# Designed miniproteins, single chains, continued (5): the designs that were tried, part 21

Each design is a single chain, and the fold is of that chain. pLDDT is the mean over its residues in the fold that is shown.

## One batch from the design tools (miniprotein)

Design m16700
Fold by ESMFold2-Fast:
Order: sequence, then C-alpha cells, then structure tokens
Structure m16700 (fold): chain A 88 residues (1-88)
Amino acid sequence: MTEELQKELKELARRQEELAEKAPEDEEAQKEARELSERAKEILSKLSEEEKIETYEEWAKEVMERKGASEEEKKEMEEALKEYYESL
C-alpha cells in the first residue's frame, strides 16, 4: 500500500513538472494542476515524514537522470518539492 502511494506521489510530481513547463496561463493545465495538488495532499496525509522524504529523493533522482542534472541540483529539487507539498 505505502509503496503504491509513494509511486503515485512521484507520478503526480512528474505531471506537475510537465504542466509547469507548459504555459502557466493554460486553463486546462491549471485545472489539472489543481486536481493533482488535491490528490497529492491526500497521499501526503497517509505517509510518514520518512516516507515523504524517500519519495522526494527518488523523484528528484529520476528527474536528474532525465535532465543530466548534478547532485547539488537534485538536493534543490528535493527541497523545492518538499516545500511545495508541505504548503498544501
């Protein structure tokens, strides 16, 4: 169960990143982003702090592998994602 929630949270983060790279003023993209945020908030309420951190680290690693980013940039991505979800 927990692993499925962590996987879903990573998929939501990936989709949010994709939507952010499109036009921020796209109404359909904004609606989808809101729906993804609501789902992420629900998942976050079910995960422990340690499970959240693990999910952020795994997601950041996957993003870095796709973009060829550095280890320092990975840590920045982890913190940005954590702050975003903690603000929900």
Scores: mean pLDDT 73

Design m16701
Fold by ESMFold2-Fast:
Structure m16701 (fold): chain A 65 residues (1-65)
Amino acid sequence: NEDGKKAAEAAKQAAEKGDATAAAVASHEIYLSGSGSKELADEGVAAARAGDAKKAAELAIQAGE
């Protein structure tokens, strides 16, 4: 899914900037696009809430693949 790939790239860039909120939003957008699982999106949001922007982005990328 092309939209899922774009969301995953956005999550990766957000993590590189240390923006946990943007990483969480990207994880949720991947779920809404239908290219990722709800479980991966939920884990991404949980990681972002814990302040782990890198882990949130990694989960978003996995959901987009």
Scores: mean pLDDT 66

Design m16702
Fold by ESMFold2-Fast:
Structure m16702 (fold): chain A 82 residues (1-82)
Amino acid sequence: SDQRNIRIADTAIRAGRMHRDQGDYQGAADSYSKAADILQTIPGYQRQASRQYRVVSDLYGRLGDDDRSRRYRQRADRLDRQ
């Protein structure tokens, strides 16, 4: 169900915000990427998924993981081209 998946994604976004506020950038990246992965499968949610992938990219940038930062930015850019 798309409705169920949206609720799961919203829960993951809330968890990501909590981890980020606590300085747990890895936990935040894991939660936001889970939300983005779910949202990208739902028609009409590509822009919302793109926003979450950009947050993940920024978090990996803060962690010094330039390879993952770039890959998540590329995922966001692909969704923005729809």
Scores: mean pLDDT 90

Design m16703
Fold by ESMFold2-Fast:
Structure m16703 (fold): chain A 62 residues (1-62)
Amino acid sequence: KRVQVGEIELPETGFGLVLEIMKAVADGLSIEAPALFDANGNLVAAPGFEDLAGKAKVYKEL
């Protein structure tokens, strides 16, 4: 069972998101983000998720 333990701001780039995911995994956590890559490789909010203000959620397995 997975529970949300925090939130982080979405990085501007996919590379930035990969670094945040690596950091979370090192801490025993996972990151879930409603985000897509545009044609230039930048992260943008998925359609219908713009109200989440570019945030990714951090989870821990129980």
Scores: mean pLDDT 67

Design m16704
Fold by ESMFold2-Fast:
Structure m16704 (fold): chain A 95 residues (1-95)
Amino acid sequence: SDDDLERLSTVIRSSFYDYLILHMLTRDDVRDSVREEARRLGLSESQIEEIVRVVEETLDELYEKIKGKSLSEQLDIINDSVRETTEKVREILER
């Protein structure tokens, strides 16, 4: 649902910032936060696994892409990737 997508998008964005910019979370903490939210929303184990996989793949790509960039460029790159990841999550929720 759109409500489920909004909640997942919020957790993904927040955890990406806390990991990539603020250095408050580990990679595993990001995974755990997304998994916990997806389980709280009552998603199937198959949907949870696919969402977590997409999120981890995006996070690993972002970690490499933002190195040596200004804060403004890092935020733009992260925001673009969160939007793209949200669309992939939407497709998973609509199956």
Scores: mean pLDDT 89

Design m16705
Fold by ESMFold2-Fast:
Structure m16705 (fold): chain A 55 residues (1-55)
Amino acid sequence: SLTLAEIISNTKKILEENGLDIDPAIMEATVESEYKANAAGLAEKVTGLNENVGG
């Protein structure tokens, strides 16, 4: 799995290397939205497990 920063950086680099110039704001918003959805779910599960097992 990649961090949000890594996904944004890698996507930008790939687009740039292929001669595609996409609005970074649109790309970042899309990537951030998807990352937040995944990260929120994971954070909730991990927090719940830690509270029940380790305090």
Scores: mean pLDDT 66

Design m16706
Fold by ESMFold2-Fast:
Structure m16706 (fold): chain A 100 residues (1-100)
Amino acid sequence: LSKEQKFLKELSELYGELLEKLEENRGSSFEELLKIVEEFAEKVLALAEEYLSPSLVAEIKELITKMLEDMKKNKYSEEEMLEKLKEMLTEIVELIEKEG
């Protein structure tokens, strides 16, 4: 596998772990759910730094930061947070596939 393909594989695994943690914490406060999402974001950035170019890491960091700021501002429901996560991940995948 290329470095980009390794990143996408491990990103998929991290997303699975995120979904499991969110289900375990279903009905928790927005602040508790946001902490889980922030932990996921930190892991995604570490993974990007391992496999991807500095330019792609910077773009991914911007997408993550934008999503987290949007979530903090609007205090979305769990379902809305999941939709925002899916949107961000789709943009990350598109960026990687466009460069590969």
Scores: mean pLDDT 86

Design m16707
Fold by ESMFold2-Fast:
Structure m16707 (fold): chain A 105 residues (1-105)
Amino acid sequence: MEEEEKKLIEEATKRIIKLAEEAEKKGTDQKELNERILKILEELSEKLGKSVEEVEREIAKKLEEIYEKEKNPIAGRLATVFETALKLREIGDEIDEELKRRKEE
């Protein structure tokens, strides 16, 4: 990954952590928080010319690094959420491929 791309990923990751911290403090609905996070991922995807999934993987890795260094519990929780979302996408892709295979048979 290019140096500028790494910096953009790091800034986006910090912005996501801050949004989650503010949401916890204000009692923001989880759905509203998820929509705000998705918008950040979409904006970063457009800037980097990468898929949202690729951006999610990079953010998840950065959240884990921040959690290990700073022991920020919000960063650790977000890392788990992103990893779970990525696994659910993998399962969805497998289901879609199996459905396509059945149509071809």
Scores: mean pLDDT 75

Design m16708
Fold by ESMFold2-Fast:
Structure m16708 (fold): chain A 88 residues (1-88)
Amino acid sequence: SSSVNNVVSSTRGTVNSMVSTRYGRMTTFYRRMGTVRRRYRRTTNPRSRRRYRMVMRTMNRNMTGMNSNYSSRMSRVTSTMNGNVSRI
């Protein structure tokens, strides 16, 4: 049971680190997106509006990629834990 507890505790540490990192990145994303949206709402210049729309689209694409990578990494961590527990 101690070996299983050690694997679980180690995995929890990894998961907590990943969750904390993701939370920080999401907080930064929403803060930056909020700034871009405020600037977009305040500007009447069509060129500036197009530029802000492009920035928002790029930021959303990057966030989608980050979310996909996070999901894949979390799945691998879970699979590794299950494999390690099964070998005990």
Scores: mean pLDDT 85

Design m16709
Fold by ESMFold2-Fast:
Structure m16709 (fold): chain A 67 residues (1-67)
Amino acid sequence: GALRERIIAEIRRELPHLSDEQIEEAIRVLEERGLDITPAELAELTGLSQSDAAKVLLIYRRVVLLE
């Protein structure tokens, strides 16, 4: 939906080094687990660095909580 498309676009803009597969997997995990997930848990579940996972989580929270 429109919200998911906005999240993908924001992640691609701020983290252009991530592949489409990495972005899709991160969003899948966040949709499944919700906003209570930690950056360390997201990194472990997706294979992202903790820094990238923290940034993805920040973007996801920012987009979801704005709406």
Scores: mean pLDDT 84

Design m16710
Fold by ESMFold2-Fast:
Structure m16710 (fold): chain A 95 residues (1-95)
Amino acid sequence: SELEKELEIARELFRLLEEDEEAAIEFAERLGEESDPGRGGEIGRAVARLVALLYRRDFEAVRALLAERANVTPSDAQLEAMHEELLAEKEKILA
């Protein structure tokens, strides 16, 4: 099913984020390119980088990236909430 494929992809992404951040970014780039040739690779890379920064609590880098690409400046409280949500999602996916 589509859900089973999405879960397997999410599990591999979280595994790679723990072991090799650059490999996680490359994996997301490849998936993005397969889904939307020419644009998807850039989007996949950007999303994976954002997730990786948030995962390791590099809030300054997350804020800078979001300000540049989305013209938003999240507070520390909002970034903490995003980090907690990411950890909760990881637990659900890896269970």
Scores: mean pLDDT 81

Design m16711
Fold by ESMFold2-Fast:
Structure m16711 (fold): chain A 65 residues (1-65)
Amino acid sequence: MDEILEEAKKNPEGALPKLVELVKQGDERAIAMLRELAPELEEKIIELAKTLDEPSAKRLLGLLE
């Protein structure tokens, strides 16, 4: 758990898929981290959401707001 959060700090782009997986599971730290990184990763998060099912994409994009 903390390993993915540390990875997200050092390599936000590379850790994004794992971070999103934790966010889908409702991990509070992962949600906080994604919200913190959202201004820097917004375009990449949107691109990732395009590859997901609509329910998963909406859940991910909802956390950006």
Scores: mean pLDDT 71

Design m16712
Fold by ESMFold2-Fast:
Structure m16712 (fold): chain A 61 residues (1-61)
Amino acid sequence: SQETIQALKALPPRVAAGLLIMELQDPQASVASKQQVKEIYQQHLRAQLPADLAQQIEALL
C-alpha cells in the first residue's frame, strides 16, 4: 500500500529491512505487495544495508 511505501522510506534502513523481510516471508501476502517491497529494496534499501542483511533479503526474492 502507499502507507507501507511511505513508512519504509521514512524508517531507519535496518527497521525498514525487518518490515520488508516480514512481508516477503508472509505466505498470505499478495504478489503485488511482494513486488512493491522488492522494488523498494532494490531502489532505496540495498545500498544502505549491511551485506549480511542484504543477502538475507535477496535469498527471499
Scores: mean pLDDT 76

Design m16713
Fold by ESMFold2-Fast:
Structure m16713 (fold): chain A 100 residues (1-100)
Amino acid sequence: MELSEAEKELLEIFKKGIEEVKKAAEEGASDEELRKITEEMAKKMTELMLKNNITDINKINRIGKEITKLVEEDKSLSEKEKEMIEEGLKRAYIEHFDAV
């Protein structure tokens, strides 16, 4: 299945967030600073989902699968960084769908 323009934009926000986490980690950022970067990324992704009415579980599952692949395949991310990213995304997902 092909990704929509909104889904592609969501993945680009995610990829930029990951690169920002990597750069900050290389510059010696604290766990708290890395968490803030991850939370800001998750917030931008949630805002884009809401704006584009991405509520279809199949679309969300496709995006989630691509995100999981990108995180797991990235050898430059530590297990701690991967966990923080996954927790941030999970919180954004729960916040978006908690009322449904």
Scores: mean pLDDT 70

Design m16714
Fold by ESMFold2-Fast:
Structure m16714 (fold): chain A 95 residues (1-95)
Amino acid sequence: MPEMVYDPRKLSDEQLLELIRTVIRVAEELGDEKTVERARRILEEYEQNKKNYEEGKLTGGQYRRRKRNLGWQAVNLAIELIEKDPSTRELLPPP
């Protein structure tokens, strides 16, 4: 019964970044190169989205929508890691 529900709408910016960074570390420990590359792309897109918003290139609505999409991608990777190795749940931040 591994039922884990993360809601990216409840995650702060700091919590989302912590989740992404933890997913990278856990995936590296598991030797899951594909998940490492996916998580690194999410991190890069997150930083770019923030920069675009700070530069006035995005509305608040556009910024929040893109951030939620990135949050869901990070959550899905965390779930995939837990499904591969349930012990990773202890290394991931709580939902």
Scores: mean pLDDT 76

Design m16715
Fold by ESMFold2-Fast:
Structure m16715 (fold): chain A 71 residues (1-71)
Amino acid sequence: MEEKLEEAKKLLEEAQSYLRDGVANRDRETLLRALKLASEAYKIAVELGNEDLATKARQLMEEAARAIDAL
């Protein structure tokens, strides 16, 4: 259980980093990577029943999707 929680947190940190870089560089591929990593973190959060982590992952997915749509 702890290993999956650590994995989800790491995926969110990576997704947030890719979101920052993708927005700064207007890079669609980097933003798509951010969306994918956030989606993977969301799946783990849902499996763990961690509502707080799931909400954070969903928000990051929404931000990445909006950034892609704005390109």
Scores: mean pLDDT 85

Design m16716
Fold by ESMFold2-Fast:
Structure m16716 (fold): chain A 89 residues (1-89)
Amino acid sequence: MEIEKHIEEARKALENDDLDTAFEHLRKAVELIKSKPDDEIPIETLKKLREVARELGQKALEKNMPKERLDEIQKILDYIDSILEKKGI
């Protein structure tokens, strides 16, 4: 699944401290998720995306990324949390 590929690429970029690449893959994963019905997105996929977004947010704070990037990461986390809550998580 393309969503899973972007999540994996974001994680690999994070392991290499490539925050810009990780952020772009995170954006692509979220765009793909938004293009699908919420009920068709596996909970496991959402949890993996949430983990990657949390790690990116923490590293972005440590590396002094622009506030706009931090705000975008937080919006992504809020979006993932809203879907998980709808699924009873």
Scores: mean pLDDT 82

Design m16717
Fold by ESMFold2-Fast:
Order: sequence, then C-alpha cells, then structure tokens
Structure m16717 (fold): chain A 96 residues (1-96)
Amino acid sequence: PSEGEFEVDVLLALVLIQYAIAKTHAPALMARLTPEQQARFEELLKEIEKLVDEAEKIHRDMRAGKLSPEEALKRIQEILEKVRKLLREMDAIVAA
C-alpha cells in the first residue's frame, strides 16, 4: 500500500500551508516592526523558503524512486519541525 507516500503528501501539504500563511501575513506584520526586527523577520522567512524548496525536492526524489517513502517521511518531519521553530521565532519578534 502507498500509506507512506500518503503520509509524505500530508506532511508536505502542512509545510506548504504554514509557509503560505506566513508569507500572506508577512507584509502586515512587518509594517508594525522596527527596521532591525523587519530584517530578522525577512531572514527567518527566507530560511522557511529554503526548507520548503528542500521538502519539495525530497517529495520529487521519492516520486522518482530515488528515496524510499520511509526516508522521505523522516526528512520532511525534520523540515516541518524546523519550520515550526522558525515560525515561533517570528511570533516572538511580533510579540516583543
């Protein structure tokens, strides 16, 4: 069964949704920040963009048979945790 591939698809969707929400709200949030806070916020957003690109590559490599669904799942889980950590740092800047 393609259960492992389905789990990878779900985790990739969660990464993409979290990035889309952050990117959509970024201009309004940044308008309320100091220039120094804006620079840090943009740096964190760029780090999330790199993680999204990495997750999409992992998914493509799995689809091409270059990675097992098990290995792809593990790597995308690690990316999702990194994205969540960066989003928490962005929230801390906005809360300060």
Scores: mean pLDDT 85

Design m16718
Fold by ESMFold2-Fast:
Structure m16718 (fold): chain A 93 residues (1-93)
Amino acid sequence: EEKLKEIIEEAIEILKELLKLVSDPELRKRLEELIEKLEKLLENPDKEETIKVLEEALKEAVEALDSVPKDKLFKAIGLVLRLIGLIIDLELL
């Protein structure tokens, strides 16, 4: 499904933007691992596996809010909300 690939591509973009806001090395590594999982899913898209990876990404993104500088907090919240929207869109496929 073309829409599934678009959701995966947008999720990769969101996580890459979140990665720019995060300084914690361990959290950065976990976000990079999630980006790699999503890039592999682009080659052979699977809806159920994508949902699982996006739910893991949402958990890490919410955790990232605690470590984001105050001046970037609203940008980080916006990225979390976009990620929630992608999960909803994916469930509706």
Scores: mean pLDDT 86

Design m16719
Fold by ESMFold2-Fast:
Structure m16719 (fold): chain A 123 residues (1-123)
Amino acid sequence: SEKEKALEELEKALEYIEKAIEHLRAALEDPSQMVEHLQKALEYLRKALTYLVRALSLAENNKETKEYLEKAIEYVSKAIEHVEQALKAAEAGDLESAKEHAKKALEYLEKAKEYVEKAKEAL
């Protein structure tokens, strides 16, 4: 069913959000591997965004699920912007700026996870 397909897409989105969170935390704990961890986080967040967009397409006739998914997409997109800024700062040797952007990305991803869970409950 469309609901089952949407749930599978949302579960994949959550999996990739969690992998991105793990790499962001690793970047904060090991500055020597920060660039590599930020690159992996960015890759996983882009995959998560793809799954959220697919879920949104499947939920187009469910207003509540659509609104929650639009918020989840917004927060993942904000996290991507901060990871991109963190990566640029880390490559320039500005580890303090890189850490602050990575922390902001983590805050946005916790909000994204909350909205994905609300979208799953509204299906």
Scores: mean pLDDT 92

Design m16720
Fold by ESMFold2-Fast:
Structure m16720 (fold): chain A 83 residues (1-83)
Amino acid sequence: MEKKKNELIERAERLLDEISAMDAAHPDAPLDVQVELGVLQIEAAVILVTLKNKKSFTDEEIAEVEARIDKLEARLGELRARL
């Protein structure tokens, strides 16, 4: 389980880095895109804090976190298409 937790931490950190890079690359992005990037950044940060601070996870909790990261990655891809 710790291996899967570490993989999810790395994915959440990469997601935050990608969001920050996209925001920095597009300072004149449409307001709706800027707002959505901010929302994604908050959601990704909450996931990362949860992963780092929670000592143990059930298989269901890991699956839920993985599904949340998958959705955020997909949403970031959709935002990239708008830029």
Scores: mean pLDDT 84

Design m16721
Fold by ESMFold2-Fast:
Structure m16721 (fold): chain A 100 residues (1-100)
Amino acid sequence: SEKELAIKTLEEVKKILIEGLKEYYETGDESKLQALLKKAAEVVKEAMKKLSKELQNKLDDGFKALVHTLLESLANKESLEEAIKRLEETAKKYIEEIKK
């Protein structure tokens, strides 16, 4: 279903962001942040081609919220564990919105 695709896409984006965040915390390489954001955006773009306008809007909202959460955690110099926890909580919130 289109809802299932949107949910799976948000879960995949969350996974990409967490994996890239782990690599960034280990290396300090800002190019790793650029690469993870580009990869996540490409996943969202491909999914949007197969979704209704309503689900495109919900997926876009969830993606923007995940990116905002990531950047805010980095700006606040949060631990990797705290950053992952916030990304998990943000993803859960927007997945529940897609399920409605």
Scores: mean pLDDT 87

Design m16722
Fold by ESMFold2-Fast:
Structure m16722 (fold): chain A 70 residues (1-70)
Amino acid sequence: KDKVFETFWKMLDINGKGYITLDELKEAFSKVSTKLNEEAIESFMNFLDINKDGKVTKEELEEVYEKLEG
């Protein structure tokens, strides 16, 4: 529904596997925001990885996006 989120997701999951790893997300944040500290990134990743399997799904990331838009 949200074109901005869909574009962002496709940039993270370029091979279309339906998820990204926490390491991939951490690396993406390091490239996009040089001012975000490791503790903040870890807190954000812990919030996204609700099932704690080391994977962030499109649904989990979309939930956070929706919450930030509220």
Scores: mean pLDDT 65

Design m16723
Fold by ESMFold2-Fast:
Structure m16723 (fold): chain A 61 residues (1-61)
Amino acid sequence: MRTVTAETVVEGVENKEDAEKLARSAAIAAQNDPRVVSATAEAEYLGGGKARITLTVEVAD
């Protein structure tokens, strides 16, 4: 198994709740891939309409 981590900064986020919603959507989308064993996402609200989303995925290959 391999761990893959992807980090991105998104704009147009009004607050931390919006950032958490985006992180949740990213984790759900990753789990739809049959090679994915587990996926987790974290959101960090940076202020000024920006958030950092970190997606960590465990892959079975």
Scores: mean pLDDT 81

Design m16724
Fold by ESMFold2-Fast:
Structure m16724 (fold): chain A 81 residues (1-81)
Amino acid sequence: SAAVERARRLAEEALAAARAGDLETAQRHITELSILAGYVPQEVSDDLATGFRLLAEEPERREEGLALIERALQRIIDLVS
């Protein structure tokens, strides 16, 4: 569906922004993705919060932070389908 394709694009753009250290752009795309989903479970929100905290505050844990964000984004895409 068009909604699923839009969700995938938003998630890809969010992850790319997060990898580049542009956390504001990443969060903007995640907000749009969350609107498409209509509902985001607490555990997905927790993974996003922890992932962004690791990227901002613990650079040695960057890969862990990105993995949490990627997992959360995939779960939000699944909610749109």
Scores: mean pLDDT 89

Design m16725
Fold by ESMFold2-Fast:
Structure m16725 (fold): chain A 79 residues (1-79)
Amino acid sequence: ESLELLLRAMDLAAEMERKIRENGSVPEEELKKVEEEILKLAKEIAKLLGLPESELAKALDLALEEHREEVLAWLEALK
């Protein structure tokens, strides 16, 4: 189940990356919607992994705004 949620989050991220690469940007409304969906998936993944939702959601929020590479490394360490 956690793997399925993670795959869904990765699919959303890949789709957004494709749109950004093709258009140089995506509409703000669409970005916010995808961010919300990723955060929801992150909370479910955190629950399944026994991690505090606050830690994983906070890390993803920071990654989406400012500290993308640092937080991605942190999430990779958590797996």
Scores: mean pLDDT 60

Design m16726
Fold by ESMFold2-Fast:
Formats: structure tokens, C-alpha cells, sequence
Structure m16726 (fold): chain A 99 residues (1-99)
């Protein structure tokens, strides 16, 4: 599904940016949280190839993971990384509105 590919691309790009920023800042706790979220995104993406998951259902799972990363970033005082995760959520939601 082109829709599944696009929302997965947005989630992966968003989490890669959070991981990069966290590592550059020496924030190992945030980097680990974002790496776990990325692993879960890839697991759900893999499952979407072998089980009937809708783009909306998959997006809801990705949004939940990105929200958890945003909350952890804010808890650790990294408002800029929290904003990156929240912008990723907005990109997924906007893409779904156009489909």
C-alpha cells in the first residue's frame, strides 16, 4: 500500500531525526526511547505486509509511539526534539486527510 509506505517513511524519518539530535546532545535516555519506538514502527510495518492492517490503524500505532517520544523529550527538557516528534504526527495526520 502506497499509504502504508508513506506513513512509515514519515515515522522513520521523524524518529531518525530525534535519535540524531539526542545523540548529538549526549541524551542517551532520549536516544534509547526513540530507538525502541523505531524498532516498534518497523515491527508494525513488517506485520502490515502479512496481516490485514489498514493505513489508519497503522498510523494510530505510529502516532502513539511518536507521542511517547515527544513526552519523553519534554520530560528530559528537550523541547526541540519534542517538537520534531509532534511535527511528525502532524505530517501523518495531514497525509491521511488527503487520502
Amino acid sequence: SEEIEKITEIAVETLDEVIRRAREAGNEELALEAEIALGMVLIWYGLSKITPISPRELAEKYIKLLRQVAEKARELGDEESAKVAEEGIERIEEFLKKN
Scores: mean pLDDT 90

Design m16727
Fold by ESMFold2-Fast:
Parts: structure tokens; sequence; C-alpha cells
Structure m16727 (fold): chain A 77 residues (1-77)
């Protein structure tokens, strides 16, 4: 299961995952602040925010896939 992948992560990999999660929090905060400063551009800011979040989601999934491959639970590239 996905929970087993998280539990079997090294301390370094857990730090990388925590960094991604912190980046998500920071991006969400920055987007909210930017929309308050520029309400006329809110829709554009939301679209860019979504692209940034999608990028971080892909980074998290890539980290999980690398872990699964290292544990022999997924095929190599």
Amino acid sequence: SIEELYENMSEEEKRQLDQIRKQKVNIEREAAELKKANPQNAEHIDKIHQLQMDGLDLSEKLLLLKQARRLGLAPPD
C-alpha cells in the first residue's frame, strides 16, 4: 500500500517529502497574499497557483515511484 511506501522511506526521503509539503503550504500562502494585493488578477493567479501545485504533486508522485522501484514493487524505467 501507499502507507507502506511512506513507512519504509529513509530519513533523507522523508525530509524531501516534508520539503515538498512545506513548499505547497508556502505557495498556497503566497497565492492568497498575491490575490489580496491584486484582486483584478485573481483568476490568473489561481491558474498559476494550480500549475505550481500540480508540479509539486508530480514531484511527490515521482519520489513515491522511485521508492517503489527501489523496493521492487514497480518496474524500472
Scores: mean pLDDT 82

Design m16728
Fold by ESMFold2-Fast:
Structure m16728 (fold): chain A 89 residues (1-89)
Amino acid sequence: MAEELRRRIAEAILALLEDPSPANVAALEEALREGLRYAAEVNGASPEEVERALAEIPGLVAELVAWIRANPEEAKRYAEKVREALAEM
């Protein structure tokens, strides 16, 4: 289960790095919400801490999109590294 979540998050990051479309933004936000809920369940986080962390996700993804648009060549380099990591999964 944890390995599948990690792969889905990496795939969503790769898709966003290659194309910061609304669909890829939504996919990464969903993958991050699932990953956060899983981590909270494993670590026994409080419902209030989970709610607060979930509220941060749209802002974090928006900052990543802004960074990709400002740094397209660097985003391509990170996409290659993520693709290599996924090939080893």
Scores: mean pLDDT 83

Design m16729
Fold by ESMFold2-Fast:
Structure m16729 (fold): chain A 62 residues (1-62)
Amino acid sequence: MSVAELADAVGTLAALGLDERAIALAQSHGVSREHAERAVELARAGGPGSEIERVLREGGAK
């Protein structure tokens, strides 16, 4: 899974109200919990996918 695909999946799960599932998915790809929570918060706020990707990359996504 690319970081762009991970960002899209996190955004989709957040839109469905599945925040803990989105956090768990990001963590399974090496993202720290703090960065995963920030990515979900950005997705909930309607932030751009590029910013969600940046947070996931900074959190350790590979």
Scores: mean pLDDT 84

Design m16730
Fold by ESMFold2-Fast:
Structure m16730 (fold): chain A 92 residues (1-92)
Amino acid sequence: EKEAVLERIRERWERFDSLIGLSPRERALFEELLAMAEAGRPGSELLALVARHLGVSVATVRRMLNQEDQEGIARLGPGELMLLDALRDLLA
């Protein structure tokens, strides 16, 4: 169920934040991403939100999700990698 996916993402994020620490901007973006997903916003809007945060095109985020942009992925910080992983789960 969608609710089970959202809860799993939230649990993973809270664990990551307690161990590594997220920036205030990363926390705000994570909460916005989850709120949009919970509200039933289309995947295209979730993708656009993450693309704006990373400063890349939607096409670049799609390539990162498909493991087709290894250099782009390698430039991401741990919080950004966590956001990309959450986006992948939400679009599944």
Scores: mean pLDDT 79

Design m16731
Fold by ESMFold2-Fast:
Structure m16731 (fold): chain A 75 residues (1-75)
Amino acid sequence: SETEIRRAAIREWGVANALQFSEEEIERLAAIRDEEEFRREAIRVLGRHGVPESQQEAFAEALLRLVRARLEEAA
């Protein structure tokens, strides 16, 4: 399902970037279908995990790109 693909992509991205997202954070992000809402929530999550404010937007965009790529691969 799309939700399973999104959860897997978010978890994969977290591991690759040495960020330990909680299961609740992964579920919350995976449920967001709107890209702008996703970016805003991703920025909040990244901030909670100690990503500097100057890098949060770029990291959120990188995460969104991985989610999009995994969804396109599954289509």
Scores: mean pLDDT 88

Design m16732
Fold by ESMFold2-Fast:
Structure m16732 (fold): chain A 79 residues (1-79)
Amino acid sequence: MKIEITIEAKDEKTAREMTERLNEYFRSLGLPLAELSGTTIKAVIDKDISVETLAGAMIEAMGIALEAGESVKVKISER
């Protein structure tokens, strides 16, 4: 299972700040770091993680997006 989290920020400064916060959390869990492209923050999570770690990552990403007043999109793929 592959999970993609995409967060859209209102501006590049907000996107950078959100990316730094998210990556501090992901680094603490040993997850792959999120990538920043303009105002788009994208994190890709593979099958080889615990459900607890996955849930934590999704909650953190959603929390950051809600604080910034921006959108979050989660895509789950089985291939």
Scores: mean pLDDT 73

Design m16733
Fold by ESMFold2-Fast:
Structure m16733 (fold): chain A 66 residues (1-66)
Amino acid sequence: SAEELKKKQEEAGAGQFAGYASLVAGEALSATAEIVDETTVRGVVKTVNGELTLEHDRVTGEFTIV
């Protein structure tokens, strides 16, 4: 179903944001992701060194710190 696919995409996005944050900011403690539009996912990751807000471009695969 559409809602199940959205949930899986947001769960996968949270994992991707946690992984990216752990490479650039330190160990990720928690992560959330929200689908903003067809091409953009926004995430918030709490790391041992502070909180990051990130956007993922679903077309290019790029991560941006907001």
Scores: mean pLDDT 81

Design m16734
Fold by ESMFold2-Fast:
Structure m16734 (fold): chain A 55 residues (1-55)
Amino acid sequence: MEDRILALYDRDGDGTLSPAELAELRRALGLDGPVDGVVDAAVRAAIRALIEAGR
């Protein structure tokens, strides 16, 4: 899931997410938290937490 989401939202394919890509990911995941400032690690952590919760 994590790799799939990154592949879909990492439009540049460089392993980092732009602010626009982070906004799309946030909406797709239904997260209401602000993702201001581009932090790839924070996004990956959020995805990992969702995978963990979905177990």
Scores: mean pLDDT 56

